# Designs tried in a protein design run: designed miniproteins, single chains. Part 6

Each design is a single chain, and the fold is of that chain. pLDDT is the mean over its residues in the fold that is shown.

## One batch from the design tools (miniprotein)

Design m178
Fold by ESMFold2-Fast:
Order: C-alpha cells, then structure tokens, then sequence
Structure m178 (fold): chain A 74 residues (1-74)
C-alpha cells in the first residue's frame, strides 16, 4: 500500500540519519519527492511534512530532533 511504502522509506531515512549517511538521506528525500505526486492529497501532505523534517536535518545536522519528529509522523 502507499502507506506501507511511506513507512518503509521513513524507516530507511531514520537508519541513514543514525548512520550519518547524508548521501543516502538525500537520495531517499528525492524518492519521497517523486512519491508525493503519485499519492492522494492526505498522504501527499504527510510526505511533505516528512520531507520538511529531512530538509531541516540536512540543513542543521540535528539528528535527535529529526528522529523524534519522524517517529511522530509514522
């Protein structure tokens, strides 16, 4: 389902953030950016909120804040 795909991508993003693999985080962010255009509006809005968290992480490097916010969005 689209919701399971979002969950899988978020779990991969969390693992990449914990590993400090910013190249993989960016790649997964690009997957979320593509996915949002294939989703119903409610799920697209959730993906945009997830993307905002990932974008802030890439800008600030605040791993603890990003992981906490991603857990709230699952």
Amino acid sequence: SPEERIRQLVEEIKAAIEAGDDEKVLSLYEELARLQFELPPELAERVRRIMDVVHRYLFTGDREAALAELDELL
Scores: mean pLDDT 85

Design m179
Fold by ESMFold2-Fast:
Structure m179 (fold): chain A 77 residues (1-77)
Amino acid sequence: MEKIEEAKPLVEEAFELYKKGKELESTDEKKSQQLYEQGDKLLEQATKITDFVPSHDVSDKTKVASSYTGVRLIMIS
């Protein structure tokens, strides 16, 4: 089902952790890796809400997948 509105805030929080991890990667790669893993945990919660598993195939461009992957790429870039 479409629960994008509920998943978006979780995804945003997860990606804020990813941004912190990216910045810390220059300072401390160990902590950066831990932040990446923590962010991934929050992303799993978002996927549970939308009943979507992007970890398997990001190519799934359902409305949920498109928003999810789009945000991920934008944040990483």
Scores: mean pLDDT 60

Design m180
Fold by ESMFold2-Fast:
Formats: C-alpha cells, sequence, structure tokens
Structure m180 (fold): chain A 63 residues (1-63)
C-alpha cells in the first residue's frame, strides 16, 4: 500500500495522452536500436532528439 504523502509526481503528472505515448514509443525504439547497435549513451541521446525533431523512424536514425 502506497503512502499518500509519498506519491509525488503521480499527482503532478497527468496520464499520457495518445500523442504523448506515441512520441515516447518512438523514443524508446530509438534507444533500443541504439543499444543493439552498440552506441554510447551520448550517441543514443542525440539519435532520440533527431528522431523526435525530424520525425524519422528509429531505423533511419540508427542506420
Amino acid sequence: MEYTLAAPGLRGGRPPSAETRARLAKANEVVKLGIEAGLKPEEIGRAVREALEKGKSAEEIIK
């Protein structure tokens, strides 16, 4: 059972909308492909930004 006073963020964060969930899914795919490709965390972070800004697929960014 969770403590009411220990639930910060849950009250401040709204449930993700369909649009927000779609963007998070794309970011997660870029992270997965980057890890599989052996990229460093720094490279993965850049790839995530590019995928979200350019609207490209994770495959195109990590290619």
Scores: mean pLDDT 67

Design m181
Fold by ESMFold2-Fast:
Structure m181 (fold): chain A 98 residues (1-98)
Amino acid sequence: MPLLERIIELSEKILNTDDLEEQKKLLKEMARLIEEVIARTSDDDDPEVREELAVLLNAADLVLDPNFKLNKETLDAIARAVKEAAERLLKLYEEREK
C-alpha cells in the first residue's frame, strides 16, 4: 500500500530531523496521509487492522489539535508509534496478497 510506505518514510524523516518547525511540517503531512488511509480502510473489519488504524488515528488527532503543544520529545514519540503501527499494518496487508 503506497500510502503506508509514504507514512513510514515521513516518520523516518521526522526522527532524523533536528529542526522543530520542519518536524511539525512533516508530521502534519504524515497526519494528512493517515486520514487518507483511514478513509480508504473504513470497511475493514479485521481486529488487528482496526487496532493499528486506531493508533494511527490517535496520532493524527494529536498532531492536528491546535491546542496541543508539540515538543521534540513528543514529536519523536508520535513518529515512532506511527512508524511501528504503519509497518505492522503494511505487513498485515502484504500477508493478505499471498
Scores: mean pLDDT 80

Design m182
Fold by ESMFold2-Fast:
Structure m182 (fold): chain A 75 residues (1-75)
Amino acid sequence: SMQHLIQLIGLLSQLIQALREGAPQSELDSLLRQLSSLDSEIAQQIEEARQRGWSDAQLIELLGQQLSRLQQQLA
């Protein structure tokens, strides 16, 4: 649904901002749990990247790509 897509876009934006601001691990984990509830596939991709030791900058790029893809679906 469009409402689901808007919620997912909002959550991805929050996660990107948290990473940019150096939010504590507990906050990042909370946002990732919320992401998993909305989109388990995107959440799994992010978690796999984190487990492989991707930097915050690389995670922001990955999240930004997902955000752009979802924003195009609203157009």
Scores: mean pLDDT 85

Design m183
Fold by ESMFold2-Fast:
Formats: sequence, structure tokens, C-alpha cells
Structure m183 (fold): chain A 107 residues (1-107)
Amino acid sequence: SGMAERRKTIDDLYQTVLQNLKASEDPNLDSLERSLAIAARAAKEEGLDEDQQQILFSFAVRLARLHPDISDAQREAAVREAVALVKELADDPAATLQRLDELLAAV
């Protein structure tokens, strides 16, 4: 089914990003693992397409690096707001990317 295929694509992207970060010995690995796990769950719940998945995971990586010490509740709130924004990606990509940058600054 289309939903099962999207879930597999999200899980494959999540594992690839996580393995690359572990291989690079990123100093924010704990923050990255937390933010990426939340993003993967949200992407699966909302059935995000491949373009939306890539932008959301990019957001999660940036969130984790800029705000390594935030709570999981704050990570979840930021990721959920980012999900709402990336759903608008096809309608206005430039405005969506700007709003994601503003969201990162507001955390």
C-alpha cells in the first residue's frame, strides 16, 4: 500500500541519516537521535512525501544542533509545528523555508 511504502521510505531515510551522524562522531549525537526519532514518528503519522520528509529531517538536524539541551516536549512541539509548515511546501516553497528558519530561531 502507498502508506506502507511511505513508512518504509521514512524509516530508510531515518536510519541512513542516523548512521551517517554516528559515523561522523557528531558531538550532538544524543540531541540528534532524539530529534530525528520524533521527526520520523511525525512524518509517518502525517504520511509526508519524500520532499517533505527531506525538509523535515533537515529541520530536525538543525533543531538538534542549535538547541541541544531542550526537553523532548519542546522538540516534539517544534517538530509538530514544522510538520504543519512542510505540508505547505508545494504551495510556497520559499515562504515555507523562511517560516521554518523563523521557527528554529524562536525555540
Scores: mean pLDDT 84

Design m184
Fold by ESMFold2-Fast:
Structure m184 (fold): chain A 70 residues (1-70)
Amino acid sequence: SMDDIVRRISTAMMARGINVRDVMQNMSDAQIRALIRDVAADLGITLSDAQVDQIVARMQQGYADGMAMM
């Protein structure tokens, strides 16, 4: 499922020392998309453009929600 893909990619990003706040503040949209694709490729996952868009949207929402709680 898409939820499983998002969980796997998020876990792999954390294992690489990547956090969502740093990514959202310091990287362009193109760099974020490239990072997601690279992490997915390392996991043996092939992502469609629509799946990358969904992951980016979830990261953006998570960052926005985190900032609203601060």
Scores: mean pLDDT 77

Design m185
Fold by ESMFold2-Fast:
Structure m185 (fold): chain A 68 residues (1-68)
Amino acid sequence: MTLSAEEIAEWAERARRQLPEAGLTFEVTPEEVRVTSATTGEVAVAPADASEDEANRALARAAIAGLE
């Protein structure tokens, strides 16, 4: 799975709306997508060969759990 610049921008915008204080960093590789929170230091990882919807859901859920 490959993400376009638009998909990455959409992820960043959505994360900022949901977690504006989290300061999330997105690292995309051919093997995985990694999201790191500068605020908590937590890392969420999803495999790049999974569907985009499933990857986005997993990353969002993991990021939100850190703020509860």
Scores: mean pLDDT 60

Design m186
Fold by ESMFold2-Fast:
Structure m186 (fold): chain A 56 residues (1-56)
Amino acid sequence: MRPGRPGGGFTTEEAPREEVEELAARAPPEIQRALASSPSWSVEELKAVRRYVEAL
């Protein structure tokens, strides 16, 4: 539990696997492979990938 002050560290929110899986289901195989290449994705990175997939 944090002591009521910001830790001052890097806070990168990781995307839940469920969101990654749903995006992969809608993405072409090339993007699915890219998503599988990394063990984790940040919410910002996943948002960028989703935007790219929707633009295809």
Scores: mean pLDDT 69

Design m187
Fold by ESMFold2-Fast:
Structure m187 (fold): chain A 68 residues (1-68)
Amino acid sequence: SDVDARIANVDTARDYLQRQAANLRQQYQQLQQQNAPQSRVQQVQDSITSVDARIAAYDATRAALRAA
């Protein structure tokens, strides 16, 4: 169905973003261990926040598609 195809596309995008979020969190931990500059640590935190917001938006879209 069209709904199932759209959910599959959302799930694919969400999986990609989840992997990206995990990689960014790993990078954040490494930067903290290496006493990286605060500006670099903040940049990675901002990237994590942005990716998490996109995941939340996809979760909302998926829920809306299932309710339709």
Scores: mean pLDDT 89

Design m188
Fold by ESMFold2-Fast:
Structure m188 (fold): chain A 84 residues (1-84)
Amino acid sequence: GKVNLTVTSLSPTTVKVENEETGESIVSTSSEAGDWIDNKYNSKKIVATDLWSGDVYTFDNGKELTGFVAGRPGGVYKATVYQK
């Protein structure tokens, strides 16, 4: 299956993750948010689009995604989680 998330950089260490269909969201450290994505959605691959630039990035897991996003202040990303 697939899950669509919005991931927003809040600080160098914190992100917001929102499920676009359910409206469920968390605010946490990048590491905790990444683990939450992986545990909740059983991530196989994640493809994220930067909403400002249109650039597309591929990540192996939620922790790589959230770490990348936290490193980019003001960044907002549309992420598709491909499930195992």
Scores: mean pLDDT 87

Design m189
Fold by ESMFold2-Fast:
Formats: sequence, structure tokens, C-alpha cells
Structure m189 (fold): chain A 60 residues (1-60)
Amino acid sequence: SREEQLKRAEENVAEIVAGMRDFLERVAEKAGIPPEQVERDLAGFEEGVRAVLLKLIDDG
């Protein structure tokens, strides 16, 4: 159902964002990137991933 697709999309967003956070935190520590920038980049990334997944559900 659409409701199950939306639930799975949010679960996928959470997993993808968690993986990206782990990656960015490791890179940021070595490159001296401030935590504020990492949080901004992750917020934008999360919104982008959610938008794409929701569009695919609406278009498919």
C-alpha cells in the first residue's frame, strides 16, 4: 500500500542519512570541517533523499 511505501521510504531515509553521517564525521575529523557544516550538509542531503523517494512513490 501507499502507507507502507511511505513508511519504508522514511526507514530508508533514516538508514541512508545514518550512513552518510558516519562517513562525513570521519572525513570532517581528518579535514577540520566544523560540526555546524556537517549538520547543514546532512539536513540538505536528508531533504533531497526524502524528496526523491516521495516523488518516485507519487510517479510509480
Scores: mean pLDDT 83

Design m190
Fold by ESMFold2-Fast:
Structure m190 (fold): chain A 77 residues (1-77)
Amino acid sequence: MEEEKKEFEAYLEKLDALIAASTDPDLKELARLTKEYSEKVFEAYLAGDYEKAEELEKEFLERAEPLVERLRAKAAA
């Protein structure tokens, strides 16, 4: 648990660095959203609420979809 928490904190630190380094607002928002849902999912797993974790993952994918589509459109233009 403590070791998993340390690894998760390191992951969040990497996401913060990506948010700070990103100049594209859609990429910055996607990284921010990833951090937000990663934290919520981790808390659900710690609580033993695997159903809640699965629901949060689905919610993340639905919210991330328009950002991913915008980023793909920019890459294809």
Scores: mean pLDDT 79

Design m191
Fold by ESMFold2-Fast:
Structure m191 (fold): chain A 75 residues (1-75)
Amino acid sequence: GNTYKSIEEALNHSNSYVRKVVEEALKKPKSFTTDYMGLGSLNEVKPVLENWFGYTYKIIFDPNDPRLARLEVTR
């Protein structure tokens, strides 16, 4: 299906944060945490988690650098 092709494309995505998130989500955990990443990477990762895997997330900003955030991801 279309969703499967999108997941395959994401595994070959140029952004390593997108690839890492897809690899983790494919293991079907109930919850996980991402690495800290910039806004551009967050905007690429968020629709993958919501639309392809059905996860919800909470955004946690880095107290040492508020330009960076991580996602606490739950199903």
Scores: mean pLDDT 76

Design m192
Fold by ESMFold2-Fast:
Formats: structure tokens, C-alpha cells, sequence
Structure m192 (fold): chain A 76 residues (1-76)
């Protein structure tokens, strides 16, 4: 559903923000609203790559939000 996709994007943004903040290893645990199962995402990147990737991802998400692109449209 669109709500689930939005939550995934929100979680992804949180992970990227933490990478930009200098966390080289990021663990984020979320509960799948459909199954109720806990899903843990673990990202380990080289420090320079982590900061760069996080910045680029956050900038892309910001542009998508400014252009009014919804998570639903990403499935086209």
C-alpha cells in the first residue's frame, strides 16, 4: 500500500541521515504493519562512501518531495 511505501521511504531517510551524521554502521528496526514482524536493516559502508551516499539520497528524496512525487508513483 502507499502508506507502507511511505514508511519505507521515511525509514530509508532516517538511515541516510544517520550515515551523514557519521554513523558507519546503522541498525534500524521497524515493525511491518502488514505482518507485525520486526525487520532490522543493517548498513555498513566505508565512512566516506556512507556520508556521500547519505547526502545524495537525502537530496534526491527532498527533490522528489518538492516535485510532489508520491511513493505510489514510484511503482509506475
Amino acid sequence: SEEIKRKVLELTREVMERLVAGEERVEVTAVDPVTGEEVTFVLELEPEEARRAGREALEMLRKMEEEGVSAAELEA
Scores: mean pLDDT 65

Design m193
Fold by ESMFold2-Fast:
Structure m193 (fold): chain A 85 residues (1-85)
Amino acid sequence: SARDEALRMVQLDVRWIGNMTEVYLHARRLPPEERERALRQLDEINKWYTEQSKKAKTYEELLEIAEETVERLREAFPDVEIAPV
């Protein structure tokens, strides 16, 4: 149903928020200059996710974007445990 699809899409957003939080907490433990660079990288990935998610009309389309976001986070933050979607 449309409600069940919407719930699955919300679950993808919850996972995304969780991963962004882990990166944010990691960044907060870095020295000031490294922290600023990490937060800028996180902001760039967040902006990409925001722009791409606006184009997603189905759960399957949003899942592909969420999986790409996980890959981008892992590439940018190899020291952070990023949970898969």
Scores: mean pLDDT 88

Design m194
Fold by ESMFold2-Fast:
Structure m194 (fold): chain A 70 residues (1-70)
Amino acid sequence: MQEEAVEEAKERIRRAVEEQLAAGHVDEMDFSLTVQREIDALREAGASREQILQVGRYAVELLEEAKALA
């Protein structure tokens, strides 16, 4: 039921880091705020702890990859 919301959150997080890379630098604070907003929205929508952790891990991996590219 929250699978679609989880996938949409991951897509928005991915777009956020791609936009930062396209701008020429990664702002870790802005990215963290974006991720926190997505996690808060998922929690309010009734996402499980496992789904929230999955999104959090996905965001950390994306940030590490982006920092290696920037």
Scores: mean pLDDT 81

Design m195
Fold by ESMFold2-Fast:
Structure m195 (fold): chain A 90 residues (1-90)
Amino acid sequence: AEEQELEERRKKIEEEASKIKTFDDLMNFVKKLNSEDLTEEERLYAQRLVLDKIRELIENNDFPNKEKLLQRIDASYKRIDEELKKLKEE
């Protein structure tokens, strides 16, 4: 079923994302996603996972403007969630 296949693909992306430990790993992951023929839903899901990893890296490191960076991440989550909702309604 389409839903089961999507869930399996999500798990594979999540497993790859779980291996991200550094910003270099994150950049390589993003480049790989951009080179792959992903569906719109898979792309949005992958972007959300990237945001999860960016947030984790920011929280684990002492960055200047940490509060502003986290606010931008929260705004990006809202946009992705809205786009995913639209795809499910269409």
Scores: mean pLDDT 73

Design m196
Fold by ESMFold2-Fast:
Structure m196 (fold): chain A 82 residues (1-82)
Amino acid sequence: SAEALRAELLALYREVLPTLLEVRAKYGSASSLDELPEELREWLLENAERLDALFAELERRAPELVPAVRAEMLAEGRRLAA
C-alpha cells in the first residue's frame, strides 16, 4: 500500500540520517564527493538512489502523502542537527 511505502521511506531515512549528519560534520567543507573515502561515497550514492526511488514511487502512487512525508523528514533532520 501507499502507507506501507511511506513507512518504508521514513524507516530508511531514519536509518541513514545519523550517518549522513556525521559525514556532513566531518566533510561538510568538501568541495566534491571525491574528497570522501571511496566506500563512504559509494554508500551515500547507493542510499540516495534508494531514497529517490522510494520517494518517486510514493509521488506516483500517493502524491497527497508527499507533503506530510517531506515535513516528517525535515523535522527529523532538524531535530538531529540541533
Scores: mean pLDDT 78

Design m197
Fold by ESMFold2-Fast:
Structure m197 (fold): chain A 87 residues (1-87)
Amino acid sequence: SVEEVAERMIEVLREFGKEKNLPQSWIERVERDIRAAVNDPSLSPKQALDKAVSIAGDYLRLAVLEGWITEAEMMEMMQRLTDVVRE
């Protein structure tokens, strides 16, 4: 289901955030915004998941700009998230 895929994305991002010592506020914000996207009744399941991936990408780019992670780590995480959505 869309909800199961979203929770798997959130789990992967939470594990990554803990491993990289990202701020708790960053983890809480990305979780909130992904859940808001997948619970949007105006979006189809595919649109909701595409939006969730886009939100994750925006937060990962912010983490790169803050110097918390590298661009390579962002790209690797984005690939992992797209794999979760496609499976």
Scores: mean pLDDT 88

Design m198
Fold by ESMFold2-Fast:
Structure m198 (fold): chain A 112 residues (1-112)
Amino acid sequence: MVPRDKEAVEETVRNIARDLGAEVVKIEFTEDGIGKVTVRAPSAAQAKALAYTLAVLLRQYGFEKGIGTGVAEDGTVYTAEVEKSDSGANIDALVAEAQRYADLAKAGKPLP
């Protein structure tokens, strides 16, 4: 990934986390093409949504593997990993679930 893409990824990650009231703890990019993001979120639903959304986002930016980790205030940890070998259907399902949880969290609604 070129330097400008790295900055765009970091900005997008921070914007997504901020929209869900979460704090970005760490962003790492490895030479093996792995992107890793760790966030702290106020709820388990937000932590889960962020783990999935960030893993998919990293993979979409061209990382071989995207790893998203969300830590809720109660200590619950959600980790999602998305690889280039994953089918488009699996990625679409993760995006849809993450979007649904993000929308519910923003609206203050319970999970269905």
Scores: mean pLDDT 72

Design m199
Fold by ESMFold2-Fast:
Structure m199 (fold): chain A 62 residues (1-62)
Amino acid sequence: SAAETRALAEALSHSLTEHNVAEVAARLRQLLPTREQRELAYEVLSARHPQLAAALRELLLG
């Protein structure tokens, strides 16, 4: 669900860094099979980490 996707993204936001963004994104691609779910995760994570927005967009939605 959208609520579950947002909750997952919020939880991962607390440990997200420039050093682990690729690993976090890879895990999210496995857990969120649809593009719509990954777009919701991207919205949450990029709002919390605007400096990682470009990397997150490429890794989750590219």
Scores: mean pLDDT 87

Design m200
Fold by ESMFold2-Fast:
Structure m200 (fold): chain A 66 residues (1-66)
Amino acid sequence: ADAVAARLAARGIHLTPAGVQALLDLAKAGAPVEWIARVLEEVSRGRLSREEALALAKEIVALAAS
């Protein structure tokens, strides 16, 4: 969870601990990378581009798999 929170904070996204855990749980449950990227676009309120959100979603999926 801490690694995911750090990646989000580096992009200016500050979620509650419950919000960070929810993203990690979605990734562990096998949610599509494209769907996680869309969630990141929404929670960033337009701060992340499509490409940035997709890259971050891939990082979260990799962290969830470790």
Scores: mean pLDDT 78

Design m201
Fold by ESMFold2-Fast:
Structure m201 (fold): chain A 101 residues (1-101)
Amino acid sequence: MLEHLVEAYRAYEAGDFGEYARHLSLALRQFAETAPPELSEVLRQLAATYERYSRTGSRRDVARAVGLEIRMVGIGLEDPEAAKAVEEFNELLRKAREIVK
């Protein structure tokens, strides 16, 4: 997971939003494998959305990703296990940013 997040941020810094989305999709799929069931379902949908964006650059997929991210926040407010899983993923995101910058 961390390796894909590092590559995602490198692609972002290079302005390659397709590669950014592709690597983020891979990290989200790995996160979904260990997440609680309701969060896992949303993470799989988010990963598929970023995978489509990596191929199309579609603004529709950007809007869909934002909606799914709002759904993830809502799940975390109701499920402490989901909130903890998201917090652990956010720590990996911070670590990936520190490695790139």
Scores: mean pLDDT 84

Design m202
Fold by ESMFold2-Fast:
Structure m202 (fold): chain A 78 residues (1-78)
Amino acid sequence: MDEVLEEALKEVEKSAKNAIEALEKAGKTDAVKQVEELKKKTEEEIRRAAEEGNEKKVREIMYKANQELLRIYTEGLS
């Protein structure tokens, strides 16, 4: 589980960082805040699911977070 947790947290950090950098360059301050909030919430949910040993839930959280990140990013650039 520790490896699953570390990999999931690393992916969240990388995805959020990339989105934040792009949105900051575009001057989309509100969208940046939404990504930061999503990152924090997702990291907390992943840690809880990992503590439960629920790898399926970790994957579901990651999938949902990636969809929400794409929504924020797409709407932010529009």
Scores: mean pLDDT 83

Design m203
Fold by ESMFold2-Fast:
Structure m203 (fold): chain A 93 residues (1-93)
Amino acid sequence: MVELGREHVERLERATEEARRTGLEGLERLLEVLDEAGREAEDPEYSLTFGAGAGLVAMSISVAKLDREEGIEVGVLAGESSVEAAREVTEEL
């Protein structure tokens, strides 16, 4: 597990909230923030799980470093209003 600075966590929370509101565009921004956070991790064995909720919509985000030599893979679980955008992302994993 990786510990990120508070600034990264707050930025992830804001990006997740935007993804819930805007769908695909906000989700793309969220993935960029996750990629940046992953680059700051020094431990080759880490995972980050980030969850957020608002009203009837919730999004859960996981960042894991896999056994592949060059990769951080991102899984996104989104609430009802963002399901199709999240599905497109998770199909790439």
Scores: mean pLDDT 46

Design m204
Fold by ESMFold2-Fast:
Structure m204 (fold): chain A 61 residues (1-61)
Amino acid sequence: SDAKLREEIDKVTNEHKKRVAEIKEEAREKSLDPLTEVQRLMRLVGDFAGEVLAIRRASRA
């Protein structure tokens, strides 16, 4: 159902936002190079996109 799909995507989105904040905080604490921080965030975005796509594929089956 669309309502259930939305709920699962919203949950994953909220978890992603929390992990983004954690990476930014760690980057500040450790004085990471901006490029290293960006690379870590890009990997996290890839994971998020994969999880959303998996949820969408499951809903279509």
Scores: mean pLDDT 82

Design m205
Fold by ESMFold2-Fast:
Structure m205 (fold): chain A 91 residues (1-91)
Amino acid sequence: SKAEEHYAKGLELFAQGKYEEALKHFAEALKHTPESDPRLPDIIKNAAKAFVKLIPVLGEEEASKLAVETLGPELHSLLPQLSKAVAEELA
């Protein structure tokens, strides 16, 4: 599926240290992943990991702007899950 292709590409890019590109692919994976999909928690977790990796590179403000731009409506619908995952990565 589109979700599987983007998620796999995001994981490859993350492993290469390409966190901004990884976040964009995780965002596309989330866009194509229904709420009932058992992969949703793992995609959210990896999107949060990519976001947290961008904070020391871009600064908190620019990283947050990028997350809003790349996640779009998915940020609103998944905000509680994404916020929890980000908090866990920052702990």
Scores: mean pLDDT 85

Design m206
Fold by ESMFold2-Fast:
Formats: C-alpha cells, structure tokens, sequence
Structure m206 (fold): chain A 95 residues (1-95)
C-alpha cells in the first residue's frame, strides 16, 4: 500500500540520517550523491514533523538506530572502538 511504502521510505531516510554524520566524523568522504540523499532524507523527516505523523516519525527513529548500528559494526571491524561506541550511544538515544 502507499502507507507501507511511505513507512519504508521513512525507515531508509532515517538510516541515511543516522549513518551519514558518524561516517563523516570517521573521515569518510561520502561524495555529493550521499550529501543529496541526506538532504532529501532530512526534508522528508521535516515534512513528517510538520504533519505530526507519529507513525512516520517512529519509522524515521527506527531507521536512525539501524543506520547507527550499521556504522558501529563497520567501525568495530576497522578497530575504531571509540567511534563504534559513540555510534551505539546515538542508536540507543534514537530509539
């Protein structure tokens, strides 16, 4: 349904919002395509906030947590334990 697709888009947008800042702090140059995706994701969240759509906002928060957990795992694999711990703290706060 259109609603299920909106919730999926909100989750994916949340994951981009969550993952991009800690990836940047870790020194990853994500390029202009990633910057554009982050801007679109933030715009979608702002629309959900303006509409007071709590179900979409919950999907954004779940996505943010998932994106941060993915970055934490990547940082752990690279031996960057402090960066991983910071990403996990942010993931917990997003829930």
Amino acid sequence: SAREEALKRAFVAGAIIGAAPPARRAGLDLGPAADAALERARALRAEAEAAGDEELLAAFRAGEAAGLEAVARLMEEQGRLEAAAEARRLAEAAR
Scores: mean pLDDT 85

Design m207
Fold by ESMFold2-Fast:
Structure m207 (fold): chain A 60 residues (1-60)
Amino acid sequence: MSAEELRERAREALERLAPYLEPEVIANMGRYIDDLIARGDLEAAEAEIEGLERLAQKLE
């Protein structure tokens, strides 16, 4: 998966989580994923995004 695709997936997952988490938590998770992508840790970024997607599905 490309860095651009990971950023798009992260954005969608965080948007889905926004009603359920504090804005500061959303911002911190977004920064953490962006940092992983920026330093080339795409596997770690994908794992974090998958965790957020699973959490969003459980809370919806």
Scores: mean pLDDT 84

Design m208
Fold by ESMFold2-Fast:
Structure m208 (fold): chain A 65 residues (1-65)
Amino acid sequence: PKLKDPTKAADAITSGEVEGVGLELRKRLLEYFGNFEALANATKEQLESIEGIGPELAERILEAT
């Protein structure tokens, strides 16, 4: 079983490696999931439920986490 790495999710979002995820969207992600561990385990459906995240951006976030 692969452990999701919360540090990888945090680094990808914080360093701007995910195109389209700016400071405001990062704040929304943290407010929705509460922490980076939950974000690292997010599903595409959960990401798409967040305002400002479409299917394409959700896939990019999943690839980064």
Scores: mean pLDDT 68

Design m209
Fold by ESMFold2-Fast:
Structure m209 (fold): chain A 55 residues (1-55)
Amino acid sequence: YKKAILKVEGDELTVVGGGEALVILKDGSEKVLKVGDKVNLKEVLGVKNAEVIEV
């Protein structure tokens, strides 16, 4: 699997490159993020298939 590249900006995760990331939310649901998608860090339990960069 091609790893997604995620950018952290405050409370927000954005997919900026690579493949798709799997996000596990605090309510137990899963969300697949593609390039350009965003998720709020306050709602996230964990992320799979992703590499995180800080800017």
Scores: mean pLDDT 77

Design m210
Fold by ESMFold2-Fast:
Structure m210 (fold): chain A 74 residues (1-74)
Amino acid sequence: MTEEELKLAKEAGPGSVIVDGKVYRTLEEVEKIPEGSEVILVYDPSDPLTRRRYAEIKNVLKKKGVKIKKEIKL
């Protein structure tokens, strides 16, 4: 993990998706990510609300054929 990736993940916050330095926070935004993209997923496993959001985002990404390149835990 680069220092820049970690900084961006902290600024984005848990429950967000990062693609080419851009942050996507809503399910509607995540659905707009092109098929075949590689994404970084940011999450906090200790937060039940973020855990539920993470599961929803993961499901959308799988249905679109988007590859999760990296998962960053905050």
Scores: mean pLDDT 76

Design m211
Fold by ESMFold2-Fast:
Structure m211 (fold): chain A 88 residues (1-88)
Amino acid sequence: GVSKELLLRAIALALRAIGLIIEAKQLLEKGINPELAEKAIELAKEALALARKVLTDESLSDEEAQELLAKAEELLAEARALLKEARA
């Protein structure tokens, strides 16, 4: 299975993804830059799916888990940038 350090990192990324989805949904409810908010939700959902795979797939190596988490971090950075632009 995946190392404890990578599992903790996956939990942290999953929580960040959930937070960004909630924030983006609030922008949609207010009608603030809905296209940017919707794109941020898509990216954050993809990041959440990658983090979930690390948490649930016992067949993953540490190397495979690191690659998935790196991609999740990239997607969350993109989602955060879109939400920052939406609020500008």
Scores: mean pLDDT 89

Design m212
Fold by ESMFold2-Fast:
Structure m212 (fold): chain A 63 residues (1-63)
Amino acid sequence: GSSADAEAAGRAAEADALAAGLSREQAKTYGDMVAKGVASGKTPEEAQKNGNAAGRAAKARLG
């Protein structure tokens, strides 16, 4: 998708992660991963799945 589509998907994923109770840093990591996935041509669903894996890895490193 376009850069704007990637940014919108990332911001939506970050907001959803915050609403789900993740920390601000974890939510930002989710949003960044989703945005990069969409920018790389992945579907929002595939990007979200990759973001979830990255967020879990970040949580394991931080505590």
Scores: mean pLDDT 71

Design m213
Fold by ESMFold2-Fast:
Structure m213 (fold): chain A 57 residues (1-57)
Amino acid sequence: MTKEEKRRQAIREALKKMPVEQARKALDAIYETLKKEGGSDVQEEVDLAREALEELE
């Protein structure tokens, strides 16, 4: 797995294990981190994480 793929998978797994309220806060923090490193691709990562969060709740 590439560094980026590992990061995406870790985010999805972390969000699934967290209570939904904490997952939403973590999503914001993850978005800020990915925005600094990932730039334009971060929106797709956030969208995938949001979909996982909606499935969770």
Scores: mean pLDDT 65

Design m214
Fold by ESMFold2-Fast:
Structure m214 (fold): chain A 93 residues (1-93)
Amino acid sequence: MREELRRAMEQMVEDLKKITEEERKEIEEELKNTSNPDVREEIEIVLEGIENKDPRGAVLRLLVRRMRRAGYSLREIAEILGISVGTVRRLLR
């Protein structure tokens, strides 16, 4: 994994760990009010990461989806993130 991407990922993980109960309620309200399916999916992933205490998994699921929307192949995502293609495919389920 690139050092820059690794630092960005670690920052996203730390940001998710610091989300308060009140901020979580605000995120849940945003989910109810959004009509954009990509935004909805990203908010659902964030909420699942908070509920399951898996901020790292949530960040990886977000990054994989953003990269897929940007036109990256499963192989390119795997190479950039330093994970297997099988892991990328699993994260997209």
Scores: mean pLDDT 80

